# Designed miniproteins, single chains, continued (4): the designs that were tried, part 103

Each design is a single chain, and the fold is of that chain. pLDDT is the mean over its residues in the fold that is shown.

## One batch from the design tools (miniprotein)

Design m15587
Fold by ESMFold2-Fast:
Structure m15587 (fold): chain A 76 residues (1-76)
Amino acid sequence: MDEKVVELVYLMLRRVAPAEADAATRRIGDIVKETGSDVEALLARIRELLLTIVSEDQAEKMVRSVELLIRSVESL
């Protein structure tokens, strides 16, 4: 799951903020490790990071995509 979250955010950031994508993706990897199984904390910290890089609209869309991915994996 952790690797899929990092990959999804990288792919999304590469399209809208390519210069920041690599650095932001490393930070998200750290956030995933720090939050463990706490999905609410993970989504909140990803949102906070994304708001420093992209618009509120883009950040909300990206966080929603991450939430849908997590829910999809937990349903399996």
Scores: mean pLDDT 79

Design m15588
Fold by ESMFold2-Fast:
Structure m15588 (fold): chain A 81 residues (1-81)
Amino acid sequence: SKMEEVRKILEEVEKLLKENNLDDPRIKELVRNARRAAEEGDLERFERELTGIGLEAHKLNAPQEFLDKIKEYITKVHKLR
């Protein structure tokens, strides 16, 4: 289902954040908001929160490989809408 794919994307994003040591309070808030959007079935808000995670990670000089994967997940979520 679309919601199973969204949950899997969120799990992969959380794993990537941990692997890249992106332990930032703003990113944690965006992850909580993304989780809530996924629980509520709000794909538009989920995509917006993922975009926010990418922007905050970019400000923290996250590796380009990480940023490219976040863009891929945003594109996948957009196609589910």
Scores: mean pLDDT 87

Design m15589
Fold by ESMFold2-Fast:
Structure m15589 (fold): chain A 90 residues (1-90)
Amino acid sequence: LAALLDEAIAALEKLAEAVAAGDWEAALEYEERFAEALRRALAALTPEQRAALLAGFRAAVEAAAKEPTEEEAAITMARGLRAALEAVRA
């Protein structure tokens, strides 16, 4: 599980960097890697860990929805998702 969560966190970090740089081609590639790593990690999580992760993701989505631009929303969402994944990783 730790390795799968580490892979998801790494992909999310690269996605956030690409979005901040305006590199949309790289952002799409890392989004795909993140989605796959997350799918694999979710399959290995306990129901309790999955519930905690979903609560963190919901908080990230709500925070992103309050941002004035799509770029700022994407960065805020990536930061929130990373925090949620790191909390479950620990």
Scores: mean pLDDT 77

Design m15590
Fold by ESMFold2-Fast:
Structure m15590 (fold): chain A 90 residues (1-90)
Amino acid sequence: MEKLSDKEFLELARRAAEAALERIRAALEAGDFETARRGVRTMEEDARYLKENAKEIAKELGVSEEAVLKAAEIFEEAAREARRLLEEAE
């Protein structure tokens, strides 16, 4: 198996965060606040998990700890935007 690069890992993290934010946005537009709330919580929990377990995740994936911490920041920013959208819609 080819080793995943920091750049490839971060590109995957950005796409995942964008997809999650778009799903939350679509749920809010449909009036599905339950799905939106769950989505926001999942993103916040994913960001925290990456931040708290950065060294372990870096070892398992073969990426740098810095890349995992940057991925956590990407998810934290997306979760913050999703939380703002949820609060504005309620």
Scores: mean pLDDT 84

Design m15591
Fold by ESMFold2-Fast:
Structure m15591 (fold): chain A 67 residues (1-67)
Amino acid sequence: RSSLSPVQQQVLDYIRQGDFDKARKILDDYYTPSARGVGRVLKMDDSQVDRLREMLVDTELFVLQRM
């Protein structure tokens, strides 16, 4: 609904300022631990973990750009 997390609000603020590089960096830092955790459980290699992180970041950016 309408309640954004502090991380989502900060990313959305950077998107609205046109600073997509900073928005992406915040999401990279946020999702890196989650992607590595999933990769450890599923025994993924580093390239698969990086791809999962990229997909999570791109999905969140896509959703936030619509708000």
Scores: mean pLDDT 79

Design m15592
Fold by ESMFold2-Fast:
Structure m15592 (fold): chain A 61 residues (1-61)
Amino acid sequence: SMSTKQKILQLIGQILRLIGDIFQLEQQLKTATGDQAAQIQAQIDQLQQERDQLVQQLQSL
């Protein structure tokens, strides 16, 4: 249905944005040390959890 197609496109868009954000943080992590590295890793972990939740929603459609 149109509502299902719209939901799929919305989820794909959100997943792609999260993948991009994670990639950018992983690049920052390569040059980070100490507390900064720990904070960036925590942000990556949170975004990965959000990505996984959206992927599960997409798989359930």
Scores: mean pLDDT 88

Design m15593
Fold by ESMFold2-Fast:
Structure m15593 (fold): chain A 79 residues (1-79)
Amino acid sequence: SEEDRERLLAGLDTAIEFARAVGDDAAVAQLERAKELVRENAPLEEILAELDRARALASPGVAQVIDELKEALLRLAEE
């Protein structure tokens, strides 16, 4: 739904801000790519792949937020 999409985009914005605050610039770039894929209604697999790339570059705190976003995205896909 549009509301679920807005929640996911807000979660991505939170993750991007946190990544910037801790200096995870490479993770920021991958998270911004994931955000664009969500806006474009890209396939779930492509969005998850970008989140996985961001997670690999992220500090533990940012990785945890990315894991929460992945779980939210998978729950939306089940509906």
Scores: mean pLDDT 81

Design m15594
Fold by ESMFold2-Fast:
Structure m15594 (fold): chain A 84 residues (1-84)
Amino acid sequence: AQSLIDKAKEALKKGDLKTAVDLLEQAVQEATQQRDLSLLQQGIELADEVADEALKKNDIETMQRAVRVLGEARRAILRLQRDE
């Protein structure tokens, strides 16, 4: 999951928002399965950055995907906090 976050961050730096959000979706799914709060937090931060950049470029589809990933990561954290 960390490698996917790192690769998504590099894609974002290059302006490849589609690749960034694709990798971010995979990273959040993997972090959720691994129950890794730190990776989920990184996913939230990166999803916010991708959404902001997509909005600036008027890329509504990528912005909506990033917002969905943000919501999924937040819900995963809330579920993990309720677990024993």
Scores: mean pLDDT 83

Design m15595
Fold by ESMFold2-Fast:
Structure m15595 (fold): chain A 81 residues (1-81)
Amino acid sequence: MTIDEFLALFDEGKLPEKLVIDGTLEEFVAALRARGYELVVDNEKHLGFRKGDKALLLTKLSENEYYYQTTTGKSGIITFK
């Protein structure tokens, strides 16, 4: 899916348990920041984003694979290309 499709599903609380982003992690981070998400956690294992009451935590599993958790109670696996 595109980054824009991901963000629409995230806003609706409809993220699937497994998804592939048609883009890099760097493009994904840039797109979130462009939409007003703040990078609030940035370390070797975790990238955390927040905008108001919305948050997304990514936990690194491999080079291109992350476990995601959201404030809407959704979680799953994101793979970047």
Scores: mean pLDDT 85

Design m15596
Fold by ESMFold2-Fast:
Structure m15596 (fold): chain A 94 residues (1-94)
Amino acid sequence: SERREEILREASAGVNYIGAVVGRVVGLSDEEIAELLIKSIKRGNGEGAAEAAVRAARDFGLSKESLRRIAEAAREYDDSEEVERAVKELEELV
């Protein structure tokens, strides 16, 4: 179902974003937050995690090195148009 896929994608983005927020609040480094998002990408949540990374970078700031690592992981593990759009947004923030 198209509706189910959309809901799962939105939920994945939201959960990954909340993870980044909690990471920042508890004092995780930019590198540690990037590792959480990269781990999510490698588990098949590329679209949700890449979108969450864009949002986190805009709201909290992430180092240029962390943004590059997330973008590289997203491209390696997911070749969808949605991930490529998120990667382009991440590259604009580097």
Scores: mean pLDDT 78

Design m15597
Fold by ESMFold2-Fast:
Structure m15597 (fold): chain A 102 residues (1-102)
Amino acid sequence: SLPKSKIVDTVEEGGAKVEIRLVKAVDPATGRTIYAASATVLENPDAFATVAAILDENGNVLARKETVTVPADASPETIKALKKGYEKAKELVDQAVAEARK
C-alpha cells in the first residue's frame, strides 16, 4: 500500500503560504526506508520543492534527493516563500533521518 503524505507544517513569507507534507515509506522486501518532504506554495502550486532520503535496513543513508521547481511566472514573494518551505522540508527530513539512526 502507498502511504499518504500528511500536512505537518505551514510557513508564511510575504503573504504567500507554503504547505509542508512529510511521508515515511518502508519497503518490506528490501528493508529500505524513504523519508520525503514536500513544500508547495498555495498561491502558485507549480512552485514546489521535494527533499527525500533513502535509508538501508541498518539506517545508512543510500541516497538524498532534492528538487526545487520555480515556474517562470513566480513572483519574488513566491520565490522567498518557496525557499523558506524548502529549508523547512530539509530540516524535517534531516530530523527524521537522525531519529531513525538512533
Scores: mean pLDDT 82

Design m15598
Fold by ESMFold2-Fast:
Structure m15598 (fold): chain A 73 residues (1-73)
Amino acid sequence: ERRERWKEILEATKDELSETDYKIMYLVLVEGKSYEEVAKELGISVKTVKRRSTIAFTAAALIYVGNEIEKEL
């Protein structure tokens, strides 16, 4: 259930996120991988994964909140 909702959010934000940011969010939220596993898989540093995931999560959260406000109005 939770992972299915995250898939819907990620699809809604796909056009707003870079390819790298989308992959990071998908691997963390849908696949349940740790930041260390994502860093290894993508060949980037854990620090880069944390920084990019924070930006991507914030963007996705803002889009999600906007959609929920629209539904409640």
Scores: mean pLDDT 71

Design m15599
Fold by ESMFold2-Fast:
Structure m15599 (fold): chain A 82 residues (1-82)
Amino acid sequence: METLVRLQQLAVQAEQSTDVAQVEALVAEMRRLLRRLREEVRRFLADPAASVREKTLARFLLLAAESEVFVAERRLAKMKAA
């Protein structure tokens, strides 16, 4: 949960920044948090105490985080091409 919230905060900062170097640093941090979130979700999916509903929600949250990183990476690429 906290990892996802932090990643979303960085995504907003990356969207609003006009500094290529700053966006590059933010994207790097978002990638680090995404790797951490993938590990957390993988461990959660292996937990026999977690319900099917909870595991499904965890998968959707991971997809949302991956989408945020993708959008930020695409914006960075566009900024570098301009």
Scores: mean pLDDT 84

Design m15600
Fold by ESMFold2-Fast:
Parts: C-alpha cells; structure tokens; sequence
Structure m15600 (fold): chain A 59 residues (1-59)
C-alpha cells in the first residue's frame, strides 16, 4: 500500500491505480539515479535520489 505522504501521480486529472503509481515511482527513482550520477559532486542530487528510491521501495 502507499505510505502516508507518498506522491500521487495522475493522468488527465485522475489518480493512477497503485500498480501504476509504483511503476512511476520506479521510473522516477531510475531518472533521479542517472541525474545523481551525472551530478555526483552535488549532494542535493544524491539526497533527492535517496528520497525517491526510498519512496519507490515503500510503494
């Protein structure tokens, strides 16, 4: 189930079902990982990736 406070993704104003929410979180984690790798000297990018990865694992 979704953790309280987890981001809710929507399509055309309608919230996505839990499986699609998890898929979008996983994609966001992959994108943030690539951004963190490209910006490895930026601690904010590493922190953002950690938060997104944790949210994806919790979903």
Amino acid sequence: GMTPGAPVFSRNGAPLPADEQAAFLARAAEVSRKVAELNKDDPDMAELHRQVAAAAEAA
Scores: mean pLDDT 69

Design m15601
Fold by ESMFold2-Fast:
Structure m15601 (fold): chain A 88 residues (1-88)
Amino acid sequence: SEEIVKKFEEEYKKILEEGRKKLKNAQTMDEINAIREEMRKKRLELFEKVVKEIDKLTPEQLRYFLETAKLFDYPEEIIKKIEDALKK
């Protein structure tokens, strides 16, 4: 439903902002790499939650989610799954 898309967008923005804040305080390349991996893992976990509910999304919600996925540079795999769902 609309709540699924909105919650995903909100959580994704939170992850991006958290990452940016942590990167501003990073002093070594090891710290930067650790932060990047942490953020990547959080984005993947968020992606997996949405994919589980993709069958509950309407075509309009799927289009909105596809636009959001491209805007926030989601993994190619999620983009393909949304596009495939839209073909039904």
Scores: mean pLDDT 77

Design m15602
Fold by ESMFold2-Fast:
Structure m15602 (fold): chain A 61 residues (1-61)
Amino acid sequence: DEELLNKIYEELKKKNVKFKHTPEKYRGKSAKYITLEDIREAFNIPEDIVTDEEILKYIES
């Protein structure tokens, strides 16, 4: 769901998250080119949290 992904990206911006596994040209960029897999890895999201809505709630907490 694109709307939920956009909300997740806004939470990433608020928390100033940096991703270690983004492509070199996007390293240090906070939102535009980040995948859901990158988000899961950056926040150590448990495997049982699988929906975009649950991921957003986990990030917000």
Scores: mean pLDDT 60

Design m15603
Fold by ESMFold2-Fast:
Structure m15603 (fold): chain A 76 residues (1-76)
Amino acid sequence: DVAAGAEAAVEAAKRFAESQGLSREEVERAVRRGARLAREDPEAARRLMEEAQTSDDPRLKAEAAGAAAELARREA
């Protein structure tokens, strides 16, 4: 299940971001920002996901995970 895999990735990204000192609220905001980007501009969301793969920025990883989960839900 692609959607279930994407949700697991979101949880992993949240845990990583919290371990790096981000608050739960900031992490949730980043995830929601990524999901919104995926709905409004899927091409920008894909570029964000590619950038996050080479980045150590926990906020960017959380945002990319949110985008990936939204894209997966639209395909399910």
Scores: mean pLDDT 78

Design m15604
Fold by ESMFold2-Fast:
Structure m15604 (fold): chain A 88 residues (1-88)
Amino acid sequence: MTRDEALLTAYAMGAVIGSLEWKGASSGVLLHFRGLAMTTIQGSAQLLGLDDAGRQELIDAFEDGYREGYEKKLSVSDIYRRLADTLS
């Protein structure tokens, strides 16, 4: 896994959670997925040997994704398309 892949994954997880909140998912569901996302970010930071600043960049990418997913009302299909365009 590269640093760019970790940043993209963090953003994507945020965007999905933001989209779920826009769609009216319960606070319990949102907290559960945020917990999974934070565990994934921590694991990525450890695998890549990131310092506190590098870990914070992953958290910032997640929060940026979350804001975009919520504010822009991104569908799961929109998120998937954005990921596909970045990886192709």
Scores: mean pLDDT 79

Design m15605
Fold by ESMFold2-Fast:
Structure m15605 (fold): chain A 72 residues (1-72)
Amino acid sequence: MEALLERADTIAGSDSAAVTALIREALPSLSPAQQATADLALEIIAATGSADPAAAPEKARETFEAFLAKQA
């Protein structure tokens, strides 16, 4: 998880696609409960992108940070 936090810090200013890719890359390393949380985060990112594309990168970052906070 620490390595994932370091990668999140590196891509914090990136687009929603980069955040989505990082979450997907982490999925195989997570427990079933953590995977469910990650899947929910991905759904929120996708929904935000559809409703408000301009807000999608910021919402993706917030969602990923919230996901990591639950895993800490």
Scores: mean pLDDT 64

Design m15606
Fold by ESMFold2-Fast:
Order: sequence, then C-alpha cells, then structure tokens
Structure m15606 (fold): chain A 92 residues (1-92)
Amino acid sequence: MTLEEAFAAFRAALESGDFEAAKAALKRLIEELEKIEDSFERRQAAMDFIASLDDAQRERLRAFLTELLNSEDGKLALFADALLKLLDLVEA
C-alpha cells in the first residue's frame, strides 16, 4: 500500500461511520507515515491530507480523533493527539 492509498482508505473509512474500520485504516496510515524518515515531511504529508478535507470531513476526523484519545492503545492515542493539533493549525 502506498501513502496515498492509505490516506484514501482512511478517508473512506471515516465517511463510512465505522469506528473499527477507521481505527484499522489509521493503523495502516501510521505504518506508511513511519516509512518517511524525515519528521518534517511526515508532518507536511499529514497537514496536506487535512487541508484536502472539506469542513464536514474535518468535523468527522475531529470526532474520531477525540474518541481515540480515550483509547487503551497509547500509540493510537498519542497519534490522535498529534493529528488534532495539526487539524487546529489547518483551521487557524
């Protein structure tokens, strides 16, 4: 799976309203993002994705990430916090 395919799958899972599907897609997306060695390029890829979303898609993303902050999976919770901060920067 490419990074672009992982972002597309995550967007589709968010639009489906299936929390477990969105969680699985996010785990795959994290794996693809971690292949980018440069932390600034990883952040830019995530910001470009968020900027590509419309207002309704950003609200769905925010709701999903907020729910993940209460996850027992610390890696998912940490990544959700990071993405929420990027979402706030894009909406500023």
Scores: mean pLDDT 83

Design m15607
Fold by ESMFold2-Fast:
Structure m15607 (fold): chain A 72 residues (1-72)
Amino acid sequence: GAHDAADRAGTAVAVGVGSGRISVEEAGKIVESYGGKKGKDAVEAAQEAGRVGLRSAEKGEAILKEVQARGV
């Protein structure tokens, strides 16, 4: 559902921004594509997700390894 899509977008944003793999602007576009936020609000949500990802380094590393194991 929509919540599952938003969760995946949030996880991708947190891991991508925290690891430096994607820019905050690209992360904002991902959040916007899943609905709910646009423009500045989407970018701010991406920045916040990045901050949360950095605070949860161990969890972020575990998620990144799982994503990489699935061919991403």
Scores: mean pLDDT 57

Design m15608
Fold by ESMFold2-Fast:
Structure m15608 (fold): chain A 58 residues (1-58)
Amino acid sequence: SAARLAELRERARALIEEIRRMLATMTPATVPQVSQLGGEAQRLLDETGMKENVVGTP
């Protein structure tokens, strides 16, 4: 379970990093993909937070 959560976090971080790179060099062709990746990354981070413990709170 811990290894699973770590992998999910790495996946989410990789997606976020890719999104950041795309945003830095945005083009019309990448806009829809950036939006999709953003949603996926946020969902993964939320899931990992719920299962392990939410560290960042409002």
Scores: mean pLDDT 68

Design m15609
Fold by ESMFold2-Fast:
Structure m15609 (fold): chain A 82 residues (1-82)
Amino acid sequence: MEERKKEFEKLRNEALDKIKELATSIKQAMAAGDTEAVRKAFGEFDEIIRELRKKMEELGYSQEEIDKAINELVEEFEKLLK
């Protein structure tokens, strides 16, 4: 349990770091009027979420636990875009 939790925390922190960089890139692209870059960045966000979901499934987390973690990351991403 603890070992699995630590692995999850590592994955979550890596995803948060990527999301933070991505939010900065989106803001920069929006300021530049680069709609294509904004669209690609949202695609990268979806891929980050998809990879986290797969890795959590591999670690044996329940769908409820996965959905909770994903929802928390989505909320953080939305806050970073403000």
Scores: mean pLDDT 83

Design m15610
Fold by ESMFold2-Fast:
Structure m15610 (fold): chain A 67 residues (1-67)
Amino acid sequence: DDLEEAAKRAAEAAKYGAENPEAKDAIVEQLVNFFKKSSKEEVELVEKAMREDPNAQKVLDEAKKKL
């Protein structure tokens, strides 16, 4: 539940970053750092949440290029 809530918050932040270029780079960096510290299962849950919104997906794709 806490992990699902964190994943939804990450997706919301990613959507905001896609709409606000000034925040996008910082959000991408935070997401990359999160993925480097997270289990495969945690990463999968966050990716699933972000795939629900096309703008969040853009930030996810950018973060995955840096991994």
Scores: mean pLDDT 79

Design m15611
Fold by ESMFold2-Fast:
Structure m15611 (fold): chain A 62 residues (1-62)
Amino acid sequence: MAQEIVDEVNKLPDDEAVLREYGLSKGLSEAEIDRALAAEAKEPNPDFRGAIAERVAIRESA
């Protein structure tokens, strides 16, 4: 499960709009995506793909 999510996200362009659409397709809300991306943007080396993959993995584990 989690590895498949990581593999799917890694094949996507490193583009916020694409990552947002992917998150929405996996059942994340826009608010959850916005929070994840905003938190990651504060990191010295942002990994937006990783942030979205983590949120999707958490949702699929629930």
Scores: mean pLDDT 75

Design m15612
Fold by ESMFold2-Fast:
Structure m15612 (fold): chain A 83 residues (1-83)
Amino acid sequence: MEKLEATYKELKAKFDPPHPALEATYEVLKSGNEEQIEALRRRLAEDEALLPEIEDPELRALAERLLAAVRELLEAYEEELKA
């Protein structure tokens, strides 16, 4: 889990204060619970599809950054599974 942990620490440092959704995502991935991870993948895709519906450009930019961070964590988890 070295890559997942390193990615989480890097992303956590980019959010001040640390966003609770990022910690919750990391804990789900760290647990290895396939049901929760698959639910996370579906929610991420749904949330990404809703980004254009956010009318406030500052809130949209924040949501884009947060969802990108969640996707980066998921990608780090998937890369570790292949190793």
Scores: mean pLDDT 79

Design m15613
Fold by ESMFold2-Fast:
Structure m15613 (fold): chain A 63 residues (1-63)
Amino acid sequence: LEKLLDAAAKVFKEKGSNNTTLADIAKEAGVSVATVRRTIRRLGGRSEFERLVTDREIEKLNA
C-alpha cells in the first residue's frame, strides 16, 4: 500500500494530479496496472485511494 501511495504522490509532484494515471502509478511503483486496481478495490475504491494520496500529499506539505 505505502509503495503505491508513495508512487502516486511522487507522480503527482512530477506531472500534477490532473495528468496522473493508474498506469503512471504502476510504472513508478514497479507493478502492473492490475495490481494498482486490485489495491484500490481493497481500500474501498478509487475515491478512498485518491483521498489517501491527497491526504498524504497535504500532510507531507504541511508537516
Scores: mean pLDDT 73

Design m15614
Fold by ESMFold2-Fast:
Structure m15614 (fold): chain A 60 residues (1-60)
Amino acid sequence: GEKNREGAIKAAEEGNGVGAAVAAAEGYRLGDKESAQTGYEMAVKAGASKAAIDAAKAAA
């Protein structure tokens, strides 16, 4: 939801790409695909590896 998007953006701004990916995956699990997509894009910009994003998606 909205809090997952906010969490992903905040984590990305702090350089925490893994945290951003995890928040995005949680948003997807809660049915908020738009917030999840935004969070994954923020995670990539924060330097999250493809493996970290794939792991977060698998955990959701």
Scores: mean pLDDT 68

Design m15615
Fold by ESMFold2-Fast:
Structure m15615 (fold): chain A 95 residues (1-95)
Amino acid sequence: SLEEVKAEIHQTLADLKEFAEKYPEYKEKINEKIDGLQAAVDAEDFETARKLADELSKIVNEVIKKIDDPVEAIRLSMLVAGLHYLIDVMERLKK
């Protein structure tokens, strides 16, 4: 269960990294937050993970404003929302 949630977080971060490839002006900032967030999740540092997820959400919201495809914009929004939820679930399962 904990391992499954962690794997889902890793998959969500991989999907976000794939989206970042389409937006070169944001790619470096997004990848920096993803790499830091992955490390925080692996270390079970939920305070740092939440902070980095919030920072990533701010960058991603700027990307969403530039997306012409509404389906792609919705998918990106769902990935970010899901990330916050998965971090909360992982923290609760550790108890």
Scores: mean pLDDT 84

Design m15616
Fold by ESMFold2-Fast:
Structure m15616 (fold): chain A 103 residues (1-103)
Amino acid sequence: ALSPEERALLQALADELKALLAADPEAVRAFAEFALEEGLELIRKMIRGRYPQASERTQELLTGFLWLVLRAVAAGDLSPAVIDAILAALLADPSYPARVLAA
């Protein structure tokens, strides 16, 4: 089960991403396309730098969440609702990002 701290960090990241996507969807899409070309390790490094106090498991959850959001945005889903849908899927099943990334 996700801890209250893990849920709070996921919600905070989701809120930040929704704000960025609402403010400048084209800049977020350009970054998403760049991040997908560079690969998952770029996102892992960004999360590690942003949340150095978080556990390795929490950092991996945040990494998977952000990666799935960036994949959706790069595919043309510029709606903040996609972030809420991905968050809901992860909160229901914390293994969801790992399973999607393996596919």
Scores: mean pLDDT 82

Design m15617
Fold by ESMFold2-Fast:
Structure m15617 (fold): chain A 66 residues (1-66)
Amino acid sequence: MKERIEQIEKERELLQKLDAAQVEEIRAALEAEKNPSVRLQGELALRAIEGADPEEILKEMLEAIK
């Protein structure tokens, strides 16, 4: 659980260095992704970039898995 939050925080730090254009490219790639689990994880990662709390993102992931 905590390791997952830490992973999201690391991805957030990396993605904060990206331009808005690169963020849009990631969003387009997520729309093209056929695997719903991968798409969901990517959408939550984008929310982390936008300043959402990692704990809230983790809770949403756990609810989606259930």
Scores: mean pLDDT 64

Design m15618
Fold by ESMFold2-Fast:
Structure m15618 (fold): chain A 66 residues (1-66)
Amino acid sequence: MKLRELLEKAIKETDSLDEAIEKVRNEVLRPVVAELEKAGISPEEFQQRLAEEKARVDEEIKKILG
């Protein structure tokens, strides 16, 4: 599912925009977390890559909303 579609669905299912954003962030990052866990990388590298992907998701959400 595309990020815009996930965000529109989350907005309809939540009471606030902040909750919708958090829900979308968690949904988009779930497969990333699974991929990183399968990669067997260090906890430090895991946190770094997760932070980078979170930043990308947040920027994309900002572009959709702004």
Scores: mean pLDDT 78

Design m15619
Fold by ESMFold2-Fast:
Structure m15619 (fold): chain A 82 residues (1-82)
Amino acid sequence: SKSKNTAQMVGYIIRGVGYALEGDDEKAVESLEKAIEIASKNGDEDKATALRILSIFLRKMGREEEAEEYEKKARELEEKAK
C-alpha cells in the first residue's frame, strides 16, 4: 500500500542519513537510492522528496554535479505534480 511504501521510504532515508553522519558516503547513497526506488511506486511527490534528500547529501559529499542532476529531476517532478 502507499502508506506502507511511505514507511519503508522513510526507513531508508533515516538509514541513509545515519550512514552519512558516520562518513559512510557509499552506503548513504545506496540507502537513499533504495528510498527513491520505493518512493517511485508512491508517485511523483514522494519521488521528488527522496531525490531532493539524495541531492543534499551528494552536495555535502562534494559530488556537486550529481547533486545538481538529481535536484533538476526533483524540480521536474514537482512541476509535473502541480
Scores: mean pLDDT 83

Design m15620
Fold by ESMFold2-Fast:
Structure m15620 (fold): chain A 92 residues (1-92)
Amino acid sequence: MYELLISVQAEGLTEEDFEELKREFEKIAKENDAEVTKIVIDLEKGSILIAVKAPSEEKARKLKEEIEKRFKELAEKNGGKVVSISSKIEEL
């Protein structure tokens, strides 16, 4: 079992945009047979952190790619600017 920890930051997004990102990230995790263990929105920093447990390294990598892609798409669509994306995958 693998843990994916991913933190994304953008400027110019609203609280509603971050709530949409939270829903989309939870959906991506469920579609990839992963369990969301933590999700935190920090509106002052314009960031969202998600921790997920994936059944395999391949699923963890796929989750990382899908979450990062969805973040970039939503940030750009809603007039935000991507500041940073950081992630790590660890074997449990």
Scores: mean pLDDT 86

Design m15621
Fold by ESMFold2-Fast:
Structure m15621 (fold): chain A 94 residues (1-94)
Amino acid sequence: MPSREELVEEFLRRAEEVLRAEPGLSEETKAAAIEAMRREARAALERGLSVEDVLDRMEQAVAMTLLEHQVPAAVIARVMARLREVREEVLARA
């Protein structure tokens, strides 16, 4: 059975792949979103939050970073839709 930490790390790895593969994002924005996601994952895991709550905070960190970097709405929608699909797959294993 995967641990809470293993499921979060799986989501993080797959989310990083989604962000790195997105042609509508600058390298600076990709790095910022990945860093924000890693920071939120660490903080939420340290506070003992559920996998679902940790993944929700990671997704919020990505969305807020993309908005802060003035990423076009269509690109944000595409990225967030793909992250939602990854979240559903990870949570199905929890």
Scores: mean pLDDT 87

Design m15622
Fold by ESMFold2-Fast:
Structure m15622 (fold): chain A 94 residues (1-94)
Amino acid sequence: TSFLNDKIEELEKEIKELEEKLKENPSEELAIQLIVTLITLAELYEKLGNLEEAIEYYERALRLAREYLSDTPLGRAIERELEERLEELREKLE
């Protein structure tokens, strides 16, 4: 629907803005915000049946967790959850 397309575009814009902010001023808070936004968009694509797009955004979230949060308990938990979800989704692809 037009509403879902608008939401996707808004999330994509937010991701771009957060990526720019994180590169300028690396912080755990900005990294978490970006990761959550990427996961939100990935979950939306997953619910729509767009598994390839969902995997792409989950992979981006995982890379960020490894880059910015790897030394934190939260970062390690996010990595584990995303690795498990990515394994499940990849098994569903033809």
Scores: mean pLDDT 85

